# Ledger of designs, part 76: designed miniproteins, single chains, continued (3)

Each design is a single chain, and the fold is of that chain. pLDDT is the mean over its residues in the fold that is shown.

## One batch from the design tools (miniprotein)

Design m10799
Fold by ESMFold2-Fast:
Structure m10799 (fold): chain A 98 residues (1-98)
Amino acid sequence: SASITLTIAPATTFKVVVTNLGSASATVTATAPASGESASVKLEPGQTKVVVVTSSVPTTSVVITFTNATGSGTFKVTVTGYENGVPVGSASATFTVS
């Protein structure tokens, strides 16, 4: 498995938008490390999916883990944090699994 950490302003709800830009499938898991809460989704080539993770305590980081990749693939990840329903920040990254 491979992982990336995205850092934003402190938030309790995280909307993770993942787009599979490549030809391989993978399972994507978003985790809020402070609470240990996580959510996951499988992404086929060309798919965009949304994963929502909540944290019982405000946290500044979300760990995105890529598992069960069927080959080399490139994924775009955007995380938007929400505090009391208000967006507080966003971060994005492009991640290549090989």
Scores: mean pLDDT 81

Design m10800
Fold by ESMFold2-Fast:
Structure m10800 (fold): chain A 62 residues (1-62)
Amino acid sequence: MPLKDDEINGEMYRIAGAVYLTIGDYKKASEYYRKAAEYYKNTDPEVSKLFKELAEEYEKKA
């Protein structure tokens, strides 16, 4: 079953956040995890909350 657009966009932003985290760019990692959280808000609020918490954690390291 194909994923909804919000799920696809959320995954894309999650991957971008992970890439920036891997290179040590905590500010961009935080920004992309916040974008992922916004897209997951419509499909899975619990996952959205998790990405918001990750974004806040990495924002503290930026």
Scores: mean pLDDT 76

Design m10801
Fold by ESMFold2-Fast:
Structure m10801 (fold): chain A 70 residues (1-70)
Amino acid sequence: SEEAERFLKEKLGMSDEEIEALKELYRLAKEGNPVAYVALSIFKTEIFLRGKKAGLSEEEVEKQLEALLS
């Protein structure tokens, strides 16, 4: 959603290019690409760590990622 994209950009400092890369990796992983699955897992871990550094809960970050990728 646009709200999730704004949250990730404003709160976690993600670029438009990072948001697009996240969406593309999710699509490829969903299609069964094992390299994309591993890359997505690493990328999600990095986003989660950015959230912790920004003082955000794990639940809030996960909620926004689910809203972006659904």
Scores: mean pLDDT 85

Design m10802
Fold by ESMFold2-Fast:
Structure m10802 (fold): chain A 88 residues (1-88)
Amino acid sequence: SEALQQSDAEAIALIAALEEKPDEAVPFLLDILENGSTPAVMRAAADALSTLTGEQRERAVEGLREIAENALSPEAKEAARRALERME
């Protein structure tokens, strides 16, 4: 795709696969959001995290708050903050 590199498409596909297993997904989605290669990948991870419910939502919110305050990447901080806004 002209809009996305192959590595970005692979990361987005992985995020979609992780959404099928929310109990296992949270730490991997948080890692993708914090260390993602592009804003598109970070946004996809944030979107996936924001759709979680119950105990997984609680874990996601805790991790997103840490990323929003402490991440070295401004893009990761913004993606985490936007996910938290959608979860309020």
Scores: mean pLDDT 72

Design m10803
Fold by ESMFold2-Fast:
Structure m10803 (fold): chain A 59 residues (1-59)
Amino acid sequence: SALEEEIRRRLEEKLAEAKKVNPDAAELLTQIAERELAELLRLYREDPEKARQLFENHL
């Protein structure tokens, strides 16, 4: 869905910025971002409206 793609894109942008600030932790940052994406997609499957609100307020 468009929202799922937007969530992925925004997290990828944040991950890229975080890796620029702390390149030595790139692998850990990637793992954290993957976990955050999984949680957001889980929320999207359970409650798309709540996931959209979190996306708009946080991302």
Scores: mean pLDDT 74

Design m10804
Fold by ESMFold2-Fast:
Structure m10804 (fold): chain A 77 residues (1-77)
Amino acid sequence: SLLERLEEALAPVEEELERLLEEAREAIKRGDYERAAELTEEAGRLAAEALEPVSPEAAEQVRERALGLAEKLREKA
């Protein structure tokens, strides 16, 4: 299953992704939208790099979503 392969690809970076997203959430709560945007971009990059060998399409979607969210966060800064 493609989903199982994507989950397997993300497993080695799952802890790092969770940490980055939690830090981004904390930054948002503090009104630090620039920092939240940077953390969101880093999480998206890490996830996309992990997914690229399994699914370039999934990697690209993750990049696009992360960049879009980061852009919206920067608009609030």
Scores: mean pLDDT 86

Design m10805
Fold by ESMFold2-Fast:
Structure m10805 (fold): chain A 65 residues (1-65)
Amino acid sequence: MKEKVDELIEKYVEELAKEHGLTPEQRERVRQALRTAVENEGLTSEENIRSVAKVIKRALESTPP
């Protein structure tokens, strides 16, 4: 369900923003990256979205914007 997927994306964006002190622009980039992954891969499960969020988190730790 699209609404549930959007809620999961926002949840992980907020969590990453809190952990890394993201700017509004960085939050939007993370949100876009998660939405792009969901759209391209057809991800609908919480587990798949969580996995993508963890990859983005590691990228933020290794490669600053």
Scores: mean pLDDT 71

Design m10806
Fold by ESMFold2-Fast:
Structure m10806 (fold): chain A 58 residues (1-58)
Amino acid sequence: SAAEEALKLAEKAAEGDGEAGRKAQRWATLAASQGDIEAAQKAGELVREGAKKGAIPM
């Protein structure tokens, strides 16, 4: 599901994978549109952690 993909990619983003962070944001948006708000919120937090580590390219 979109929520499962968002969470898997967000975990990779939290570990330093910037490309996974971009994909996680897209999947999180889709999950939220399908009603999976909690999963979308959790994915967003993990991506934010990756950004703090400089994992997401500017």
Scores: mean pLDDT 75

Design m10807
Fold by ESMFold2-Fast:
Structure m10807 (fold): chain A 74 residues (1-74)
Amino acid sequence: DLEREINIAMLRMMRSLLKLTKLPPSDREVDLAVRILEELGLHEEAERLREAREDLEKVLEILDEAIERAEREL
């Protein structure tokens, strides 16, 4: 599934950028990540990400969990 693979790649890119910058994601970055998580069927992770917006460590934890779960279905 090409769309699923692209969505996972986008989440991996976001995770890498956040780890590199060590800055919390912008509102636009959170909104994009939430949309991608919802498209992947990861509605719980999407809601957790909305709540954790300013907490970089929590955002990274949620992205790591979401990427692992999405990859298990490839």
Scores: mean pLDDT 82

Design m10808
Fold by ESMFold2-Fast:
Structure m10808 (fold): chain A 84 residues (1-84)
Amino acid sequence: MLRERVEELLRELERLAKEIVELAKKVTDPEVLEKFKEKMGEVLELLREAAEAIARGDLERAVELLERALELLKEAKKYLEEAV
């Protein structure tokens, strides 16, 4: 069911976001932080579009956008892990 998939993706995004916040606190290199901010800008845009899709009841679109956001968030986490 698409609603269940949206809920699963939101839980994964929340868990990953908490891990990323803890990793970001350990980064002291301004260049690493700047590049990370750029990556997070893309994630936030996708999350805004997903929230709008959910509000409209377009769960298929919401799943697509949340899955893309999750992929970018995983890339952002990997980038920070490699920089620490």
Scores: mean pLDDT 82

Design m10809
Fold by ESMFold2-Fast:
Structure m10809 (fold): chain A 60 residues (1-60)
Amino acid sequence: MFTFTFTFESEEKAKKLAEQIEKEYPNAVAKVEGNTLTVTTNEDVTSAIGLALRLIGASL
């Protein structure tokens, strides 16, 4: 189990990314609390790293 937490400028941006993550990683669970996105996945390490890199890229 891997959990990633990212804070964005707006709740709308966090929700939009949550939708994209769930679409690309169907085994991941995305939870939005205000402008904070928490993603939990039970995937292997490679998939978890890919997810983390995607979240970091969205934050840049």
Scores: mean pLDDT 72

Design m10810
Fold by ESMFold2-Fast:
Structure m10810 (fold): chain A 94 residues (1-94)
Amino acid sequence: MLSFINGDYESALKELEERIKEDPNDAEAYIEMARVLAEQGDYEKALEYLDKAIELDPSLKAIALQEKGQVYLLQGDEEEAEKLLEEAKKLALE
């Protein structure tokens, strides 16, 4: 659950950028970046970071697809969101 105070987003992004610089394979950091970007309304970049997280760590695919579904819900694309959330649910059961 992401809830940042006004002006805290820049600090959160900077911390996550430094984390990625120290470990470029930290797939979880890319998911956290996507959450911050989605909260800021930058849905396109949020989706790109979620795709990067899946590429780096396929074991996180279920959670990354769930986060992508949430981004599409925030955009108002309920059809794409439903598709992604159903796929995430299937992966979480395997």
Scores: mean pLDDT 80

Design m10811
Fold by ESMFold2-Fast:
Structure m10811 (fold): chain A 95 residues (1-95)
Amino acid sequence: ARALALLGALLALLGGLTAALLGTGEGALLGIAGALAGIGGIILAAVFGDALGAAVAALAGGVAATAGGLAAGVALGAALGAAGAALGAAALAAA
């Protein structure tokens, strides 16, 4: 479960990097920031092992998705950030 959550976070980060390479600009940085926030949420969930970590991961995904709307180039990064957050939440639910 924990390894899956970390894999989801890494996938989200790679998605953000891919969006940055393809889209460039400030929007790509927002996508990467959202992915990093998702990773932070998963780490927090691993440390605290409670609903707060899941909530942080979900919020990070929501922010990433919203930020994606501001720049077409970062839509993939935002979606992957949200997917990473969802995987983190699912891993917590499975635990």
Scores: mean pLDDT 57

Design m10812
Fold by ESMFold2-Fast:
Structure m10812 (fold): chain A 78 residues (1-78)
Amino acid sequence: MSNEEQAEILRKVAKRLKELGFDEAAELVLEAAKYVEEGNWEKAAELNEKAVELLNETATDEQKKQIQQAVKEVGEEA
């Protein structure tokens, strides 16, 4: 999979997070997508981990289910 294709997947995930009201987590994932395009996978992984931590602190159990479903839908397109 190309860096561009992987970055597109992250942008789709970020869009879904923003639609669910997680603007800060979406911004972290969008920044991670930029680092993926640059080939900096270590920095991208760090930013994605920070987004997951933020979601775990702010999301309800119901919202976590919605996030899991959204990520699965994006992943099925890959």
Scores: mean pLDDT 78

Design m10813
Fold by ESMFold2-Fast:
Structure m10813 (fold): chain A 73 residues (1-73)
Amino acid sequence: MRLPTDAEIYYTFGLIYKGIANYLESQGRKDDAIEAYKKAIEYFEKARELDPSLKPQVDADIAELKARIEKLK
């Protein structure tokens, strides 16, 4: 077993914050959900910067979360 790469760690944090944001949105906590979605995007951007092979998957996730933020404004 090896330690995760920094890219894998950042990608995992992006997924965690996406999950938190989805939960907050389901609770009607729109402002908190927006902040959590923004955190998820930051971590996804760091992951793709460190590992460009993640770009196709991460770009799709970022686009989805940006669209969600716009709907919550």
Scores: mean pLDDT 83

Design m10814
Fold by ESMFold2-Fast:
Formats: C-alpha cells, structure tokens, sequence
Structure m10814 (fold): chain A 55 residues (1-55)
C-alpha cells in the first residue's frame, strides 16, 4: 500500500540522517561521502512528498 511504502521511505530517511551525522563526526570522512549521503536524502524526501501527494 502507499502507507507501507511511505513508512519504508521514512525509515530510509532516518537511516540516511544517521549516516550524515556519523560522517560529520568522523575526521576521516570526505566531502564526497557527505555529498553522496545528502543527495540520497534529497531523493528520498522527493519520493516521500510524491507518496504523500498520492494519499
């Protein structure tokens, strides 16, 4: 269902947010790693908005 898909996307957004926080605290993390995580988060947010509009 759309509700199940939305719940899955929200869970992935949380995981990506945790990853960004971890990378920001890691002195060995690169700007490229942070950028990739941020881009993933933006894509998931767009998907969340599209699913919410469908409901």
Amino acid sequence: SLEEELAAVREEIRRVSDEIARLGADPRATGEELQAAAERGQELTRRQEALEAEL
Scores: mean pLDDT 85

Design m10815
Fold by ESMFold2-Fast:
Structure m10815 (fold): chain A 104 residues (1-104)
Amino acid sequence: KELILRAIALILRAIGDLYEAETEPPSLELARRLLETARELLEVARELLAEGEAELARLLAEAALEAAKAALKIAKELGDEELAKEAEELIKEAEALIAEAEAL
């Protein structure tokens, strides 16, 4: 299905963004990319969960959690309170979706 291919592409993008977060100087542009990646991962994870693909949905939600945590670290380091709050909200959404997927 197209949704599974989109999930794989997003996981690969998340790996790249997370690698940049560990290896390059912190930037707000990277934090925003990480948050956008987390949002797209959660969107696709919800669609997968609705289709009964609980294991893949959990993996995407876990990737979103790591992307949001990396964005939070950058936002706090650079003093962007707005991005930090957005990252904290995405962390909560990812944790909730992981729990929901595990309950299935």
Scores: mean pLDDT 87

Design m10816
Fold by ESMFold2-Fast:
Structure m10816 (fold): chain A 75 residues (1-75)
Amino acid sequence: MEEIIRRAEAYAEKLRALAETQPPRAAELLRRLADAVLEAARALAEGDEEKAREIVEEAEPIGEELREVLEEALA
């Protein structure tokens, strides 16, 4: 169980580090994804699989918006 949180923390840290190199809007979306990853991992650690699923589903639009922002910046 602790391993899931540790892996999520490592991944969230990578997202936050990446955010420091990005424009403000992309950075904000990356930080939101990092927070969602940590929150979902903690819900799973608590045995609340349904809450973890809801967090992931709520994070999907953030991921889609990040893709759109990055595509627009590269255009």
Scores: mean pLDDT 79

Design m10817
Fold by ESMFold2-Fast:
Structure m10817 (fold): chain A 90 residues (1-90)
Amino acid sequence: AEVEAFREALREAYERARPHAEAGDLEGALRAIAEALAEGARRAREEGLELAAEALELLARAAEAALAGDLEKADELLARAGELLREAEA
């Protein structure tokens, strides 16, 4: 359930970002990713999928940090999201 919710949110993020990335609009792509992941986190939370919700929230924040030029913060948030997902799969 948690892995499924996470996969759906990532797929939506990818689909929303694709036209921006193809146009060379990396900023627009990152913004689309952040918005889709934040929406996914909200839905996962409503369903009681707390690990998926927290991981998606961290990824949305990572995209926002990247948009702000804070790549160090983005990397930190990505690492934390990865740890939560490994926990969900175990």
Scores: mean pLDDT 82

Design m10819
Fold by ESMFold2-Fast:
Structure m10819 (fold): chain A 92 residues (1-92)
Amino acid sequence: EVKAYSVTLKIKPGKEARDEVLRAIAKAAGEILLTNPDVLRVEAEVTDDSARITVVGKPETAKEAAQRIADRVYKESPAVTEVGEVKEVPLP
């Protein structure tokens, strides 16, 4: 069984902040994809004030991966102001 989980981060406005957050997401997502075979896909949608991370995989693994990526990006990127809750979403 495969499910999708999404978490939304609030970010500071500006291109530099968006680029920083996107690089942090790419790094964290890449590590998760390389080390967790039960994670099948990670997507990121970044706007002027938010970043949405969606993880697709086995239910518990995908949910934990979404939280781990969000927590790591928050820890490593001062541009992130708030971390939302991990929620189940429809498969993309």
Scores: mean pLDDT 84

Design m10820
Fold by ESMFold2-Fast:
Structure m10820 (fold): chain A 67 residues (1-67)
Amino acid sequence: SEEHIKRGVDGLVKGSGDGKISREEFRRALRAVNPEITDEEADAYVAKGGDGTVSKEQAVEAVLAVA
């Protein structure tokens, strides 16, 4: 499962152009592994990223935490 999560996050990062994940893409990724997660919980991870985006490493850790 961890390897599949890492591959999914890698795909999102490659699609971003900037090597980061948007708030909406990040919420979608979190809900794919935990449908019960709220938008507020997902947005809290993005806010901690500083500029309203999430790095690949931070996204993988967050998804693993909610899976």
Scores: mean pLDDT 68

Design m10823
Fold by ESMFold2-Fast:
Structure m10823 (fold): chain A 63 residues (1-63)
Amino acid sequence: SLVKSIIKLIKKAAPDLTNEQIAEIVERNLKAIGELTDEQIKKVAEAIRKSIDEAYKLIDELE
């Protein structure tokens, strides 16, 4: 999954980032890529803000 790979890369590059900060970076990257709808991007960002595990579950359901 491209989205999961982006999250993993962010966590590897900046392990001290909060879930809120990770969600903002992921949202910007997904908007730039343009493969997901604005609503799907919002759902992924909201899931990341709650937990990374919740985000991974949502991404698996979208793919």
Scores: mean pLDDT 81

Design m10824
Fold by ESMFold2-Fast:
Structure m10824 (fold): chain A 69 residues (1-69)
Amino acid sequence: MKLKNSVNNLTEEDLPLIAEALGLSEEQLAKLKELLTFPFSIYELLGALKELGVEDLAGAKEKILSIAK
């Protein structure tokens, strides 16, 4: 599984792949769509994940980077 866009220019089409990699629920994915504007960077994504209550942001970043290519 690989992201479709670069981590500095992610789009809505990358969100299902990110949700799968991070084990996010469908409800959490819907909340991310409300918190993000498109396109978005990995840093904006990490900020949105923090708002969702994701505590291990470093682990989340590593998982996202592991599917970047």
Scores: mean pLDDT 80

Design m10825
Fold by ESMFold2-Fast:
Structure m10825 (fold): chain A 63 residues (1-63)
Amino acid sequence: GAALERAVAEAERLLRGLGDLIVEAHPEATYEVSRRGETIVVLKVTIGDEEIVLELDASLLLK
């Protein structure tokens, strides 16, 4: 529903902000934000050959 889509958009905004902060601290890093399934937003950070994945369940942002 509309509430879930707004929560997903908010989760994407938060994870992009975190990705930007990580790249500022580690200029060699890159990041990607994607959606997995209906509720999960994924931040994937690559630093050299290392990959870090952080998942956020957008349903946690629902009232």
Scores: mean pLDDT 83

Design m10826
Fold by ESMFold2-Fast:
Structure m10826 (fold): chain A 59 residues (1-59)
Amino acid sequence: AADAAAAEARAGELGEKHRQTVVEILSKPSLEEQLKAIEETFGPEAAENWRIGLEWLEK
């Protein structure tokens, strides 16, 4: 069973790696490259949700 300290350490480690991945994705020069990176990292559903979110922001 994980205690609070173990949970915080895991969340921090995952959060840092996730943050680095998101920064790399956002630094891509095109939407297509961002979607490809998201698909490879989080799967095709996440890539589709990202595209929808960006289209929503552009209205």
Scores: mean pLDDT 67

Design m10827
Fold by ESMFold2-Fast:
Formats: C-alpha cells, sequence, structure tokens
Structure m10827 (fold): chain A 70 residues (1-70)
C-alpha cells in the first residue's frame, strides 16, 4: 500500500471512531458498530486495503478492550 492509501484508511478509522463516540456511550455497542461498518467497507476495498483495515480494526478493538478493563 502507498502512504496515501494508508493515511486515507487511518483517517477513515479516526472519523468512524469520532462518529461512534458521539452516537453512544456504551463501549460494547461502539465495538460492535465499528466491526460491522469496517466489515462492510472492506467489501468495497482491494484485498491489500482490506487487510490493512483489518489490522487497524484489530488494534482499535484491542485498545478499547484495555480501556474498558481499566
Amino acid sequence: LSDEEKDRLHLYVQRLMEELLSRTDDPEERAREFRKRTEETKKTLSPEEAEYLQRLEDGVLTHLREKAAA
């Protein structure tokens, strides 16, 4: 992936998280909606972009789980 493609996917993830944070205060609901939306988005991406987005998703979900445990 190019740096521009990676930046675009990072911005997508950031915007999605901001939207979900404003929509609901339930961390579990946020995680479910985040996964649902990223899975739908991956269907419109190249395999390389979809794999990179999956890695970003895994990182975000791990971070949210750690925050919820604290």
Scores: mean pLDDT 76

Design m10828
Fold by ESMFold2-Fast:
Structure m10828 (fold): chain A 61 residues (1-61)
Amino acid sequence: SEAVVRKAQLARELASPERLQILQEIADKLRGIGDGIDKGLAARKAGASDEEVGELIRQGT
C-alpha cells in the first residue's frame, strides 16, 4: 500500500549512516546490560551473594 511505501522511505531517511552508528552504539550497550542481568540471575540461582550478583550486573554496563 501507499502508506507502507511512505513509512519505508521515511525510515530510510531517518536511518542515515550517522544515526545508524548512534543506534548501534545504544544497542551494543543495551545488549551488555542484558547479558549482565542474565549472568546475575544465573549466579543468584547458584547461591551467589547480593554483592556478587550486583558486580556481574555492573560488568554489563
Scores: mean pLDDT 76

Design m10829
Fold by ESMFold2-Fast:
Order: structure tokens, then sequence, then C-alpha cells
Structure m10829 (fold): chain A 57 residues (1-57)
């Protein structure tokens, strides 16, 4: 379902942040995964978008 997809996306961003050594993106993507697991899908999507922007800096 949507929660599982958001958790998977957040975990992919965690792996990318670790590869780049981007601590800010790592923290944002970890928080996104936690919010997705809590059913806070809107907050999780927002954090995923913020993590993506952080990785593009």
Amino acid sequence: GEQAELVEEANKLVREALKKGNIDALLLSQKAAQYALQGKTEEARKLIEEAKKELEK
C-alpha cells in the first residue's frame, strides 16, 4: 500500500544520503520512514521531498 511505498522510497533516500555523506538528507529520510510507518503519509511525503532537495544541493 501507500505506506509501504513511502517507507521503501525513504529507505532508498537513506542509502543515497549515506553514499553521498549527506547527514541532513540522512536525517530527513529517516524521519520520513518513521512518519510513513506511523501512517502520517502527508508528512512523510513532505520529508521525502525535502530530503531529495537536500541531495540535489
Scores: mean pLDDT 85

Design m10830
Fold by ESMFold2-Fast:
Structure m10830 (fold): chain A 63 residues (1-63)
Amino acid sequence: AREEAVKKALEDFRAAKSWEEQDANTQKLAELLRPEAVEAHQRARAAGLPTDTVPAGKFFKAK
């Protein structure tokens, strides 16, 4: 599972003291969470929930 990798990335993000390091950690966290967001979208669709109004389009792009 990706939970441990996400937790570590989040801790690195919180520990960053410079904006540049913080930005790099943000990119890593976004990459780790993007597959989860896509999978959640697919599961919601399978459950009959509306997915056309997902506001998450601002921080992930499904392929």
Scores: mean pLDDT 59

Design m10831
Fold by ESMFold2-Fast:
Structure m10831 (fold): chain A 63 residues (1-63)
Amino acid sequence: GGYSAGAAAAGDAARAGADPETTARWAKQNVLKSGGSEEEAERAAEAARKGGREGAIQNATLG
């Protein structure tokens, strides 16, 4: 499904240390390319931003 593709891509980007906005854009792009709806793409982007923010906090803690 489109949302699943976006969520997986977002997880990989966040793990690689990508910025939350970049992760969100990646998620949206992958949902749309997988035939997901615009609403699914927006939801995936929101989830990616949330996950990316948590990764950014982790990086801030490390210095």
Scores: mean pLDDT 68

Design m10832
Fold by ESMFold2-Fast:
Structure m10832 (fold): chain A 67 residues (1-67)
Amino acid sequence: DRSIFNDPLSAAVEAILAQGGTFVGARFDGKTLTVTFSGNVDEEKVREFAAPQAERSGLELRVVNVS
């Protein structure tokens, strides 16, 4: 499905897992999608990968490393 393929949450999770990190959770408040993860993950790479999908969805992306 094109909507799932271009989902900012899926994009962020893929970028986290590709770097050996762990997806912890996500929160949506109607405007901002906050993705929480742990591990030695480059936040900038996660943001670079997911930001275009978030912009296309009209969402503000926030990524938070808890480790």
Scores: mean pLDDT 77

Design m10833
Fold by ESMFold2-Fast:
Structure m10833 (fold): chain A 84 residues (1-84)
Amino acid sequence: MELARRGEEALAAGDLEAAVRYYEEAARAALEAGDYVAAARALGNGALAAIPAASRETGIPEEEIRAAVEEAEARWLAAAEAKA
């Protein structure tokens, strides 16, 4: 999960564009490896990094979008673990 770690580092530095890119690459690598749990986590983290832009475009508060993303990630992780 090196790319996901780089995504977290970019997010901590405030570089949302880099964070999204690293999480997307991590998700692709995990899917290619058959690691559905890692893929679900990477996709969830990428969605969280996109929240400020989504909030601006939709007018929905960031807190509500984050709650929905976290709920979706939990469902994705449960489904991925069932396949493992």
Scores: mean pLDDT 67

Design m10834
Fold by ESMFold2-Fast:
Structure m10834 (fold): chain A 77 residues (1-77)
Amino acid sequence: AAPAISPEAVDAIIEAFRELAKEGLVDPKLADRYIEELRAAQAAGDNAAVNRAIMKGVNSLDDEGRDRFAELVERRV
């Protein structure tokens, strides 16, 4: 079974996507869409959907975006 991602970790991921959009490392419209998908999955209590939304967002990033995402998440968790 997919482990439950803590609300703190989900919030850190959301803030990381917002910061990536501000830094131009992801399209702001795509970042907003991934944040909406992640929040909807979290509200539904669907841990599998939360994991899919995170993976979809991360897989949309290039190498620079992924490195920056990891740095931003580590700073908040």
Scores: mean pLDDT 78

Design m10835
Fold by ESMFold2-Fast:
Structure m10835 (fold): chain A 73 residues (1-73)
Amino acid sequence: EKEELEEFIKKLEEKIKEIEKEIEKLKEELKKAKEEGDEEKAKEIELEIEILEGVIALLEGMKSWLEKKLKEL
């Protein structure tokens, strides 16, 4: 049970890193859109980044809760 929680936490960490990589790509696309004056595309990318940052916050919350549970075992 404890080992299963540790593996799940590790998988969450890996998923968070994947999403962080996606956000970095989107930030580069956002910079390009702003330089090109494409305000509609920039707004769309900003919303996508905000959604992904929200997903990371939820995953980090889940990780913290699981780490607390793991400490109680």
Scores: mean pLDDT 85

